# Ledger of designs, part 47: designed miniproteins, single chains, continued (4)

Each design is a single chain, and the fold is of that chain. pLDDT is the mean over its residues in the fold that is shown.

## One batch from the design tools (miniprotein)

Design m13719
Fold by ESMFold2-Fast:
Structure m13719 (fold): chain A 98 residues (1-98)
Amino acid sequence: PFAPLMELLSGDISRRISTAELARAAGMSPAAFTRLFRRVRGVSPSEYIELLRLNKAYELLLTGKYSVAEVAKLVGYSDVAEFNRRFKERYGVSPSSL
């Protein structure tokens, strides 16, 4: 149900898109959109967006072309320390270990 919106987000993962923007694009209130998204995807829209950002970060780190700080910025994190914590929570390893 959300594939076109998620494809657009995946094309520009550095953009800070809000739940309100996604809800408006879907023709829904933010509350209704969040409930439906949780029911269909099992996570909130903001959690899903973070998962996409971390997946993209993993890909970029494997290229060896970017520093950890550059990757954090490219995937939309303003705080490298928060990026490091979230990445480690998801993958069990620090970004600098890749």
Scores: mean pLDDT 74

Design m13720
Fold by ESMFold2-Fast:
Structure m13720 (fold): chain A 69 residues (1-69)
Amino acid sequence: MIDELIRLAREDFDAFVEKVESLPLEQLREVMRALDTDPRLSPEQKRRATIVLIAAALRRIGDELDAEL
């Protein structure tokens, strides 16, 4: 899974975003850790991917809070 996401972040960012948006919070955390240290990604690619991962994680948390309201 993680190696596929790293490949998508480099080669097909739209597919990366779609896949990230379908992941549960725990897997998002694993991807964030792996991506931060992966030498296959440029600093720009890491920044873009990290923003998407953080946004997805915040959306999961927000959805849980909205369900309480």
Scores: mean pLDDT 77

Design m13721
Fold by ESMFold2-Fast:
Structure m13721 (fold): chain A 75 residues (1-75)
Amino acid sequence: SKEHDKQILEILKLLETNPEEAVRLTEEFAKTADELELAVALIALAVALATTENEEAKKAAQKGIDILSAALEEL
C-alpha cells in the first residue's frame, strides 16, 4: 500500500515533466494494485485531467485512466 501510494504521487508529478514515463508507470502500477488502489489512482488522474493546462499531460492522464479502468474491469 505505501509503495502504491508513492507510485500514484510519482505518476502525478511525471504527467507534465515526462508524460510517456507517467503512462509507463501507470501500466506497471495497474499490474500490482488492488481494487481500492486502482480506484484512488483513477480519481487522482481524473482530477489531474480536469485541472492541468498542459496538452501532453491531459493525453497522458486520459491514457492512464483508460489503463486503470481496464484493470478494474478485469477484477
Scores: mean pLDDT 85

Design m13722
Fold by ESMFold2-Fast:
Parts: sequence; C-alpha cells; structure tokens
Structure m13722 (fold): chain A 64 residues (1-64)
Amino acid sequence: MHHPSLSEEEKEAVDYAALGILAAAYRITEELLRRGRLGPLSAAEQATLAREREAYERLEEEKK
C-alpha cells in the first residue's frame, strides 16, 4: 500500500524519538552510576549527561 507523504508527521516522530533516545541514555547512565558500574565522570562526560538529562526533563514536560 502506498502511503501519502507524511513529512511533517515523520519529522515530529523523529524529533520525539531523538528526545526519547537521549532520555533513555540518561536513565541508563544514572542507573549505572547509582550501581557503581561507572567510575567518576570526566567534565566532558558530565556535560553529555547534563544534555541527556535536559532531554529527559523536556520529554516528561511534554507528557503532561
């Protein structure tokens, strides 16, 4: 079946999926840190985690 062009819907889905991936990465990293599976984070790693946390918080706000 040929689907009509869904470029705007696809773009929104991709943006939402990207936020979801970053949010999932944040949750996994936080869990590993809590379990002591990861050593102390470097400044660059902490900056990456902060960006992932921001994506998680944005996704949770949009869920409301």
Scores: mean pLDDT 71

Design m13723
Fold by ESMFold2-Fast:
Order: structure tokens, then C-alpha cells, then sequence
Structure m13723 (fold): chain A 70 residues (1-70)
């Protein structure tokens, strides 16, 4: 179950990344890509579902901060 739950979190991260790239200004896309790459690696290396969820929440917060400064 833990692996399956982490796979779901990874899939959600991919979906949000895709939405962000499709809707974001072209100027922000490299920064969005960089954040996704940073956080996806952290989620992949997470030792628990709870850790993966916290990392995903940090990713969402960083995306909000990125859009707020645009």
C-alpha cells in the first residue's frame, strides 16, 4: 500500500505540473520545471507516505509563491 500511495502522490504531482505548464506564462515555465524536478526527486526518495505528502504540500506552496511574484 505505501508504494501504491506514493505512486498516487507522484501521479498528482505530474498532473499539477502539466496544468501549470499549460496555463503558466512562458517566462515562468523553466522555473516551474525546475521546481517539479526538485520535488519529484524528493518524493521518489521519501521514506513514508506522510513524508511524500509533506513534500507535495511544499511543492504547492512554492508554486503559489512563484505565481505571486509574477
Amino acid sequence: MEELEKDVILALAEIWHGIDLATAPAELRPEIDALYEKYIKRIENAKSVEEAQKILDEFKADLKALYARA
Scores: mean pLDDT 74

Design m13724
Fold by ESMFold2-Fast:
Structure m13724 (fold): chain A 83 residues (1-83)
Amino acid sequence: ITEEEARRLGREIAETALQAVKDGVPVETIAGIIEMAADDPRVFRAAVEELRRLAKQSTPEQREKLLEGIDLAERRVAARRAA
């Protein structure tokens, strides 16, 4: 995929994760949504970058949950890629 497509997909995944936070979805499920981006490293990077940007514009409660979801997703992706 192109860098432009990766940024678009990352943004869509980030917006989906933010909406799930607003809907009261558990952190484990939020992390699962973010992990969908991990199929391509460029998409994952774009999603995490956009999520951190959205977190700054969110309420404190939403920000905390988004950051927890990002951290959990990053740990799970790293564990899956450990060789």
Scores: mean pLDDT 81

Design m13725
Fold by ESMFold2-Fast:
Structure m13725 (fold): chain A 72 residues (1-72)
Amino acid sequence: MEELEAIAEEVKRLLTEAGVYGVSDEDARKIAELLMERGIRTVEEVRAHPDEIARAAFKVLGERFLDLIRPP
């Protein structure tokens, strides 16, 4: 639980730095779960694998991804 929350928080932070501002805590948790399924279980590993973050984010956000990267 604690590991999932830490990874979710780091994912949300990295996506925000990349210009994706509309990621909810629930979306971040789903992305973190996908990363943990792939063996990425620490904040350091998350930072080392930006390609995995992008892949997981696209899978979780899918059709909503364009809405989140295009501010009104």
Scores: mean pLDDT 74

Design m13726
Fold by ESMFold2-Fast:
Structure m13726 (fold): chain A 86 residues (1-86)
Amino acid sequence: SKEKQEEIEREAAELIGRAYREALALVDAGRVEEGIEVFRRAIEEATRKLSEAYPEDAEQIQKGGEELSRRAEALLRERGAALAAA
């Protein structure tokens, strides 16, 4: 149903948002690799759930998740480096 799909989309967004906040806290504590890993796992889980809900779009969802994970890793590394330099 549309309600079930909307629920999965909301749950995926909430998972990603929580993981990003946790990743930032870990990076701020000097635990950059742990922060990156937390966010990467959340993207993999969100992508899995969304791909199961939208099988026709699974390849596009997977590619989007991989790209988001790469961009987030770069940003978290830059944040960690900036904090270490301060």
Scores: mean pLDDT 87

Design m13727
Fold by ESMFold2-Fast:
Structure m13727 (fold): chain A 89 residues (1-89)
Amino acid sequence: MEEVRRLIAEAEEAAAAGDAEAAARLMGEAVRLLLLSDGASEEIAEAAAREAERTARRLVAAGADPHLAVISALFRGLATAVELELEKE
């Protein structure tokens, strides 16, 4: 959990600097680590991380507020994990 918080904080700093690629990479790492630590499969964690990366990259490149960009990426990643778990039924 501490590592996830650190990655999110670093992503927000990257977003504030306008570094969309760094923010995307850090949010992908945060979502992947969070889901793996919560027992998600590698497949689900990777898919969720990819969606978090896409969301962070898009919002930061568009000049969105850094905090809103990283929180939106986090929520989109987690929503993707939930969607994939429901599909397994």
Scores: mean pLDDT 85

Design m13728
Fold by ESMFold2-Fast:
Structure m13728 (fold): chain A 70 residues (1-70)
Amino acid sequence: MEALLAAVRAELAALRPEAEAALAAGDRETVARLVLRVGRLLAELLRAQGREELAERALELAEREARELL
């Protein structure tokens, strides 16, 4: 679990420059793509904890938010 949390945090940190650039540019398409990627990372963490129902809901929320951004 801790190794997975560290890996997810590292991946999120790597996405931060892209997110900052997209927000500064008003690039809603890139922001929507990043929201989906974050949702997938959260779902992976929740599944690793045995919380599959919450993982599914996290993906649904990310997809909904991404759709609203477009």
Scores: mean pLDDT 77

Design m13729
Fold by ESMFold2-Fast:
Structure m13729 (fold): chain A 99 residues (1-99)
Amino acid sequence: SQKETREELVKLIELVTKKAVEVLKSKGVDVSEVEKLGEEVIKTIKEAKSISKEQALKITSQAFAILAAIQSLEFGSLSAEEAKELIIEKLEEMKKTVK
């Protein structure tokens, strides 16, 4: 259902942005833009008239890309700045997906 899809996407984004903020902050990187964008994405999903299955799958894919960036940062294969840039990019893509 639309309500269940919306609630699951909000939970996923909350989880992903919280983990991104935690890991980036531990590396001494400013997280204010990530926190703001995460809140804006959640607001956009809550305010969207409808979310199609295709839009939900795209947002889910973008969320998993953020988790992959965090994991790469923790493994040392990605710098904190590179991870932050990718996370911001994916959050902005999520906002565009529901417009």
Scores: mean pLDDT 88

Design m13731
Fold by ESMFold2-Fast:
Structure m13731 (fold): chain A 60 residues (1-60)
Amino acid sequence: SDLDKQLEQIKKWQKSIERLRELARKLRKSNPKLSERLEKEIKKVEEEIKKKEEALKKKQ
């Protein structure tokens, strides 16, 4: 269904965010300022993804 496809897309975005967080942690040694900014942006995107996931779940 279309809903299933949207939920799968959200799952892929969540996985990508996990990988970006791992990269941000690695950057702490070489560029801590950039790592901090990246982690803040990741958290904002993660919150938006969670909102979209909850909206889709309520529609079921």
Scores: mean pLDDT 81

Design m13732
Fold by ESMFold2-Fast:
Structure m13732 (fold): chain A 102 residues (1-102)
Amino acid sequence: SKSVSATIKLEGTPAATVTVTAVLNDDGTLSITVSVSGTDKPVAVKVYVDGKEVGSFTVAPGSSKTISTKVEKNKTHKVKVVATLETPDGEARASVTLTLDA
């Protein structure tokens, strides 16, 4: 199994921290966990694997969501997570891309 993690910081008031962990399991299942902290508001999340949208959901403050998808084994995969937070000044949006090598 291979694992990689990254953090997205959404700037503004309120600010939010989004932590993304991707695990490529030996059976070719890719598990992506998104956790939200630092805010009292829900964060909207879209998850892309190799440029394809595999999930769209909302994560409650102090909570986490996990999604799983099947991918080819022995290939490099890119996981992109886009996080959006509603603020009084509009939407704060940021993304991170994780790479899992074969």
Scores: mean pLDDT 82

Design m13733
Fold by ESMFold2-Fast:
Structure m13733 (fold): chain A 97 residues (1-97)
Amino acid sequence: MNERDLRAIELMAEADKAFKAGNYEEAVKLYREAIELMGEEDFFTRWNLARAYEKAGKYEEAAKIYEEMAKSFRDLGHENMAKIFEEKAKELKKKIE
């Protein structure tokens, strides 16, 4: 690991802490900063970001990430996982009215 990867891990730990404390907007900010430093999104970081958006009331942003995750799982042949995230996105879209 390089110093950039270590900093991203520290930001993810701070994001988890903020999420656990109910500071969802701060958690979103910290997860996004960690993703930017890593230059890529792993599954767990994407899922945590989507959950933080959902808890922050940012349903459109959360639904988009869940739909992207569902597509990724479907493309990999994981239909059951794809269906779970697809239903989650559909549920959140109903709250955007």
Scores: mean pLDDT 82

Design m13735
Fold by ESMFold2-Fast:
Structure m13735 (fold): chain A 97 residues (1-97)
Amino acid sequence: MLEEEGRRLLEETKRAIRAGDLETVRRLAEEARRLVEEAPDNARALLALGLAADELGDYETAIEYYRRAVEAAGDSIDDSVLAVHAASLVTSLRSRL
């Protein structure tokens, strides 16, 4: 249930970023933050928060959420792919800071 919510939030956040809709990105980040309060290890919700922070220019917060997403992922093949993606984003952001 919460896993499907995390997936929805991640996909909606990616679409909002691609559209340049920062207001929707901020709203989705608030929803993802609420989800993480209920499920702190929801890797998809953590990745959504990282992507939102990255898009809003909060790179330190983005790196923290990406690291948490990597730590939360790894229990399944699908989550392992998400962990690799999040780790790549951490490396990319660190190279720019």
Scores: mean pLDDT 76

Design m13736
Fold by ESMFold2-Fast:
Structure m13736 (fold): chain A 77 residues (1-77)
Amino acid sequence: SIKEKYYKEFEEYVKKLVEEFEKEESDPEKIEKAKEAAKKLLEKTKEELNKAKTEEEIKEIKEYFLELAEDVKKKLL
């Protein structure tokens, strides 16, 4: 399904962001906060995608959570 395909793509995207952050960051507390933020972001994304009824809604959810991921990354740096 489109929802499953998008969720897997987003999950891989978030996983790569966390891996890159771990390579650059030596503070274990900051790394732990990034991992927790990523987990919460993925849980919320899955919930919202499950509620979406149209392909257009799925695209809007995608853009929203990508922006949230960027904001969380900036706030944790």
Scores: mean pLDDT 78

Design m13737
Fold by ESMFold2-Fast:
Structure m13737 (fold): chain A 81 residues (1-81)
Amino acid sequence: GENLNRAIGAAIAAIGLIFESELLEKKGAKRAREAKEKAEEALEKAKEALKDPENEEAVKEAVELVLEAQKLLEEAKKELG
């Protein structure tokens, strides 16, 4: 269903954001750590949503945390030029 697909998408996105944030942190982007921490929160919420995709609140929170992590990662990228 739609909620399951959204939860899967959030989990995949969060994993990608964690890896990219770790790479940027190694390059010296100070905000990369904040992006990583938010992406890790997104992954934990996505895991919760995957266990119960009918919990629309958990699915919504996972998606919102992914969007916040993406915003923080873009700010970290700007530090590197």
Scores: mean pLDDT 85

Design m13738
Fold by ESMFold2-Fast:
Parts: C-alpha cells; structure tokens; sequence
Structure m13738 (fold): chain A 61 residues (1-61)
C-alpha cells in the first residue's frame, strides 16, 4: 500500500491510500471521504485525482 498527501478543492488536507489500483481518501480525522479505482502510474506531485465526486491534488514531496 502506498500513501500520498493531497488537498481537496477547498485546500483541506487528506491522505490518499492506494492498494491494487484502488485509491481511498481519508480526511484529517481518518474518515473515508472518497474511493475510486485509479491507475497508480498517474499519481505524481501536482496530479489531480477524482475520488467520490471530489477532486484532490497530490502535494507529497
């Protein structure tokens, strides 16, 4: 499982957990706020990922 830092469209911090091309976004309280199948090769700094109808921007350095 890989973990990435991201922000939503409002600048709220989330962590994105990726396992077997499934991405799960967790808020700062550890609550699940979005899930989608993705291609892990598309996850890079500055990339935008849509999970559960919300867009997240990867901010990990």
Amino acid sequence: MKVYEAVDEEGRKVTIHVNNNVASALDDQGRLVGVARIDESTIKKGAKVELGGRVYTITEV
Scores: mean pLDDT 79

Design m13739
Fold by ESMFold2-Fast:
Structure m13739 (fold): chain A 74 residues (1-74)
Amino acid sequence: LQAGLEQNQARAPLHATINKAQKLIDEGYKNGDIEKGKEEAIKLLEKAGLPKEKAEKYVKALVDSVKAQKAIEK
């Protein structure tokens, strides 16, 4: 992670955006449409300035985590 960078406007919004992306994944799963949550999360992260490949990787990890958690509950 690039802690030394001057991000100014993006610092707090980026962190909050990552948290929102996780919520979108959780809500997508809850509504029975995890793909929609995934798409919205990727879009949100890209809008916040993350490269698409990095946003997709992060969102994939979140989706996998949610699916694993639900599999354990069953």
Scores: mean pLDDT 70

Design m13740
Fold by ESMFold2-Fast:
Structure m13740 (fold): chain A 84 residues (1-84)
Amino acid sequence: MDIDRARRVLEGIGLSDWAGRLQDVVDAISRTYGVDPSSLWGRVTTYIVGIHNGDTPRQIGDIMDVSQSTSSRMIRIIRDVLGL
């Protein structure tokens, strides 16, 4: 998934403000973990959708096949960037 596709997914569910901040979210995660931003669009979109739906870090972690600890850290970065 690329940034344009990720933005369209978020805009399609009424999250246009968060779609506009998607690059900032990906850049923050990329800087924290030293990973290529191109690998993050799909994962970050899934986290944002989960946060919007009120999913817990454990529920999002289960969907992403990552630990609750990893999920909680990702959600914290995303919430900080989105001002939540």
Scores: mean pLDDT 80

Design m13741
Fold by ESMFold2-Fast:
Structure m13741 (fold): chain A 68 residues (1-68)
Amino acid sequence: SPGQEIVETLLIAARYEFQTAKTLEEAEASLEKALEMARNDPRVSEEQLKELEEELKRLLEEYKKRFE
């Protein structure tokens, strides 16, 4: 589905943004940007948005451990 392709694209982009972020603030900004893009895309369902949010949160928590 178009929504699934958007979610996968945003997840790939967020993974690279997290890897290249120099600060936790930059990583958190990348997460918020991805969620905002998904929320503003009518092709993304509420279920797909929830799955994206949970996966982004998981990836960010893994990334946060590098700053702790």
Scores: mean pLDDT 81

Design m13743
Fold by ESMFold2-Fast:
Structure m13743 (fold): chain A 109 residues (1-109)
Amino acid sequence: KEEVLKELRAEAERLGVRILYVETGLPSFDEAEAVAEEKVDEIAPGDWRAGVFALIAKTGKGYAVVVVEVRDPGEGAGRFGEAIQRALEKGLSVQDILDALLGRKLKPL
């Protein structure tokens, strides 16, 4: 558990990750994908250079969408998504992961 959080923090630091939006409890991947698309467009409309991506993770109950900004969008975003997925599969909440990862309170949804 703590080891997974250390891995996640290291990867986020390497990629220069900033977390912009979190939504949990989505009932399907299709619904999570729709939310991800909408939020990326809302946060960075037409500005692909912002390096803004949505990560979709399967949780113990439904799906979660995390919108992130990364310094290096060309590599590593997938590894960061995998690290989040592993943490969620170990029963950590998205809020707990993000609080530990960023050391700040985020807007939960």
Scores: mean pLDDT 64

Design m13744
Fold by ESMFold2-Fast:
Structure m13744 (fold): chain A 72 residues (1-72)
Amino acid sequence: SAAELGELVEAAAEALAARLAPVDPAAAERLRALLLELGEALKAGDWERARELEREAEAVFREVLEKKAAAA
């Protein structure tokens, strides 16, 4: 269900942010906030907002991964 998926995304937000914090703590916190908002949008059935938040979260995640790859 959408509510169940929303809860899973919110639970994953904390774990993912903790894993990314050593690379970029500001981006990790931004990603956590976006994933928590995504979880709430999914629970509310707001698919348009969820899609927007997913794109923003993907962009932040990609940015952190590129930063990690560049760090020697």
Scores: mean pLDDT 81

Design m13745
Fold by ESMFold2-Fast:
Structure m13745 (fold): chain A 104 residues (1-104)
Amino acid sequence: DPIGELMREVVERLRELDASPEQLARAEELLRQAEEGRISPEDALLGLLRLLVETLEAHIRAGRKLTPEERVLYHAALARVNGLSDEKIDQVYEQAKQEALLNR
């Protein structure tokens, strides 16, 4: 399940970013709800991405500078939360990746 793997990766990223115990508990609950079929995998992923945005914004508010990787992750999560399709997000990342490769 590619969506299930992505959801688990988002939860691991939240742990790496020192998300609050409350944010982590909510992330674990979203995973359980999706695994039990009580919520769609798409809705669970959207909820996890909202938690990721909140965690990264908390870092910004605390005066922590985001790494280039964290900045890309933040904009990706924010775009999905704002209703851009996965296809459009993937197209934007492929274009950015190609542009970075050409400018090196």
Scores: mean pLDDT 74

Design m13746
Fold by ESMFold2-Fast:
Structure m13746 (fold): chain A 64 residues (1-64)
Amino acid sequence: SETDEKIQRLLEEKHALSRRAYDLVREAAEKYGLHEFSPEVRAELEELKARMNALDAEIQKLQA
């Protein structure tokens, strides 16, 4: 169905954002260590988290 196709696309987008977050944390850890993330890295991680949460909310609406 069109709804199933939309859910699949949203899941794929969430997967891509999760991978970006993983790569960002990995690169920051390799370059700066894990003692404290820079404010820029923290801001990007919060933005990715907010976007993933929005996608989860949209998926839940489509499954209702």
Scores: mean pLDDT 81

Design m13747
Fold by ESMFold2-Fast:
Structure m13747 (fold): chain A 69 residues (1-69)
Amino acid sequence: MEREYLLYLDNYDELAALLKQLDKAIENNNRDEAIRLIREINDILGKTLSDDELKRIYDSSVESLKFLN
C-alpha cells in the first residue's frame, strides 16, 4: 500500500493523463482501449494484473460511469 501510494505521487501527471484517457475510452464503449489503459496505470503502480482482473476493473468502471451519467 505505501509503495503504491509513493508510485502514484511520483507519477501523478502521467497517471492523471491516463485516467482522463480511460474515462474517454469507457464513455466511447471502447473496451480494448480501456483495458489497455487499466493495464498501463497498474503497471506504473507496480501491479501486474491478470486478464480476468482487468475485465473486472473495466466492468466496475463502466457501472460507476453509468451512475454519473
Scores: mean pLDDT 72

Design m13748
Fold by ESMFold2-Fast:
Structure m13748 (fold): chain A 71 residues (1-71)
Amino acid sequence: GKIEEYKKRLEEDPNDAKAWTNLGKELEKEGKREEAIRAYEKALEIDPHNKEALQNLIDLGVKELAEAVLK
């Protein structure tokens, strides 16, 4: 499935912020909230200007963490 495809991609290139963001979105669809949050956090560690990862973290209710990354 898509989760396994993104995990395989990230084993080859762990610094792919877009792949981390896409992994988070697929994990969120499966109800894996904590794993999705970690994937979005990784995307923002790699690319602090990743608006999609930031917005998804805000939508999941981790606004305090999102504000810390923006500062």
Scores: mean pLDDT 78

Design m13749
Fold by ESMFold2-Fast:
Structure m13749 (fold): chain A 72 residues (1-72)
Amino acid sequence: MKEEWVIEFAKELGGEITEEAARLIVEHYGDDEEKIRKMVRLLLNAAEGKPVTKEMVENVIEHERRLAEAAA
């Protein structure tokens, strides 16, 4: 997966994501397109029309990690 793909996907959904945020998503999820799509949609919803930042991505990844550990 490329950061360009993540940025274009966010634009298709009518939102914006920074290059740094897109890079972090790709680094964390790699080639898992389904997880990347879910993450981008969640972040765009949370941003309420503002650009998604790297800090927002870091916060969501940490929250998902904690929920996964608690559910296991």
Scores: mean pLDDT 78

Design m13750
Fold by ESMFold2-Fast:
Structure m13750 (fold): chain A 83 residues (1-83)
Amino acid sequence: EEEERRRRAEELRALHAAIRAAIAAGVAYSDEEIRAFVLEHTPEEDREEALAALESQSAAERSLGVAEAEVQLRLEAEREKLE
């Protein structure tokens, strides 16, 4: 379970980095471009899981995920300024 937790933490870290990069670049990617990016950067063994995760999320949920990450970053920045 430690290996799964470490791998999950690395995946989450990579996802956050990708979200931050997308927000900073201001680039809107289509679902097909996101899928291609995932396939390019995911080992074959993990592609089914990665694609299933993308397919299980609607476009609205993916957009919400990005928006939530942006709001979370703003809230953290504001808290740091207040302290």
Scores: mean pLDDT 57

Design m13751
Fold by ESMFold2-Fast:
Structure m13751 (fold): chain A 88 residues (1-88)
Amino acid sequence: ASPEERERLELEARATMVIIQASVSLLVLDRLPKTPEVEELKERLRELIERAAEAAARALAGDPRAAEEIAELEEEARRLAEEVEKLE
C-alpha cells in the first residue's frame, strides 16, 4: 500500500474510534434518568457521530483538511466522555 493510502486508512480508523467512543457514551446515558442535561449530551454525541462519519468519508476521499478535523473530533469525544463520567 502507498504511504498516502496508509494515512487515509489511519484517519478512517481514528474517526471510527470516535464513533465507537461516542456510541459507548450514549449507551451509558441511556441507563440514566432522562434529565435535560442527559438529553443535551445525547444530542451532542449523536452530532459527533455524524461529523466523525463524514470526516472518515472525506479522509478516504483524500481531503487534506480531514486530519485536522478528525483531531478536533477526537478532542471533543474526550471532553464529552468526561462529562458523561461525571453523571455516572
Scores: mean pLDDT 86

Design m13752
Fold by ESMFold2-Fast:
Structure m13752 (fold): chain A 96 residues (1-96)
Amino acid sequence: MEAAELAREGGEEAKEGGLIAAREGGRKGILAGTAGAIAGIGGEFAAELGDALGGGVAAKSGGEAARKGGELAGSEEGIREGEEGRRLGEEAVALA
């Protein structure tokens, strides 16, 4: 599997999970969700520029933040997408 593609997809999942957590989490979820979304966006851009390692690291970190934000928000979707972003980012790092 292509490492840059995994990093980009992981960034997308982290971004979406973070946005869900930020919208649904109120004050407790918004900071972690926002951090996850920002890191996910950064991961997408890094991967698009060919930086699979940097993109993967950002997706993994962003996915973890989004998952935590989803837990604080009580959002199953935020948790699921955050965890998927983390997993894809981890795989991208391993393949890069």
Scores: mean pLDDT 78

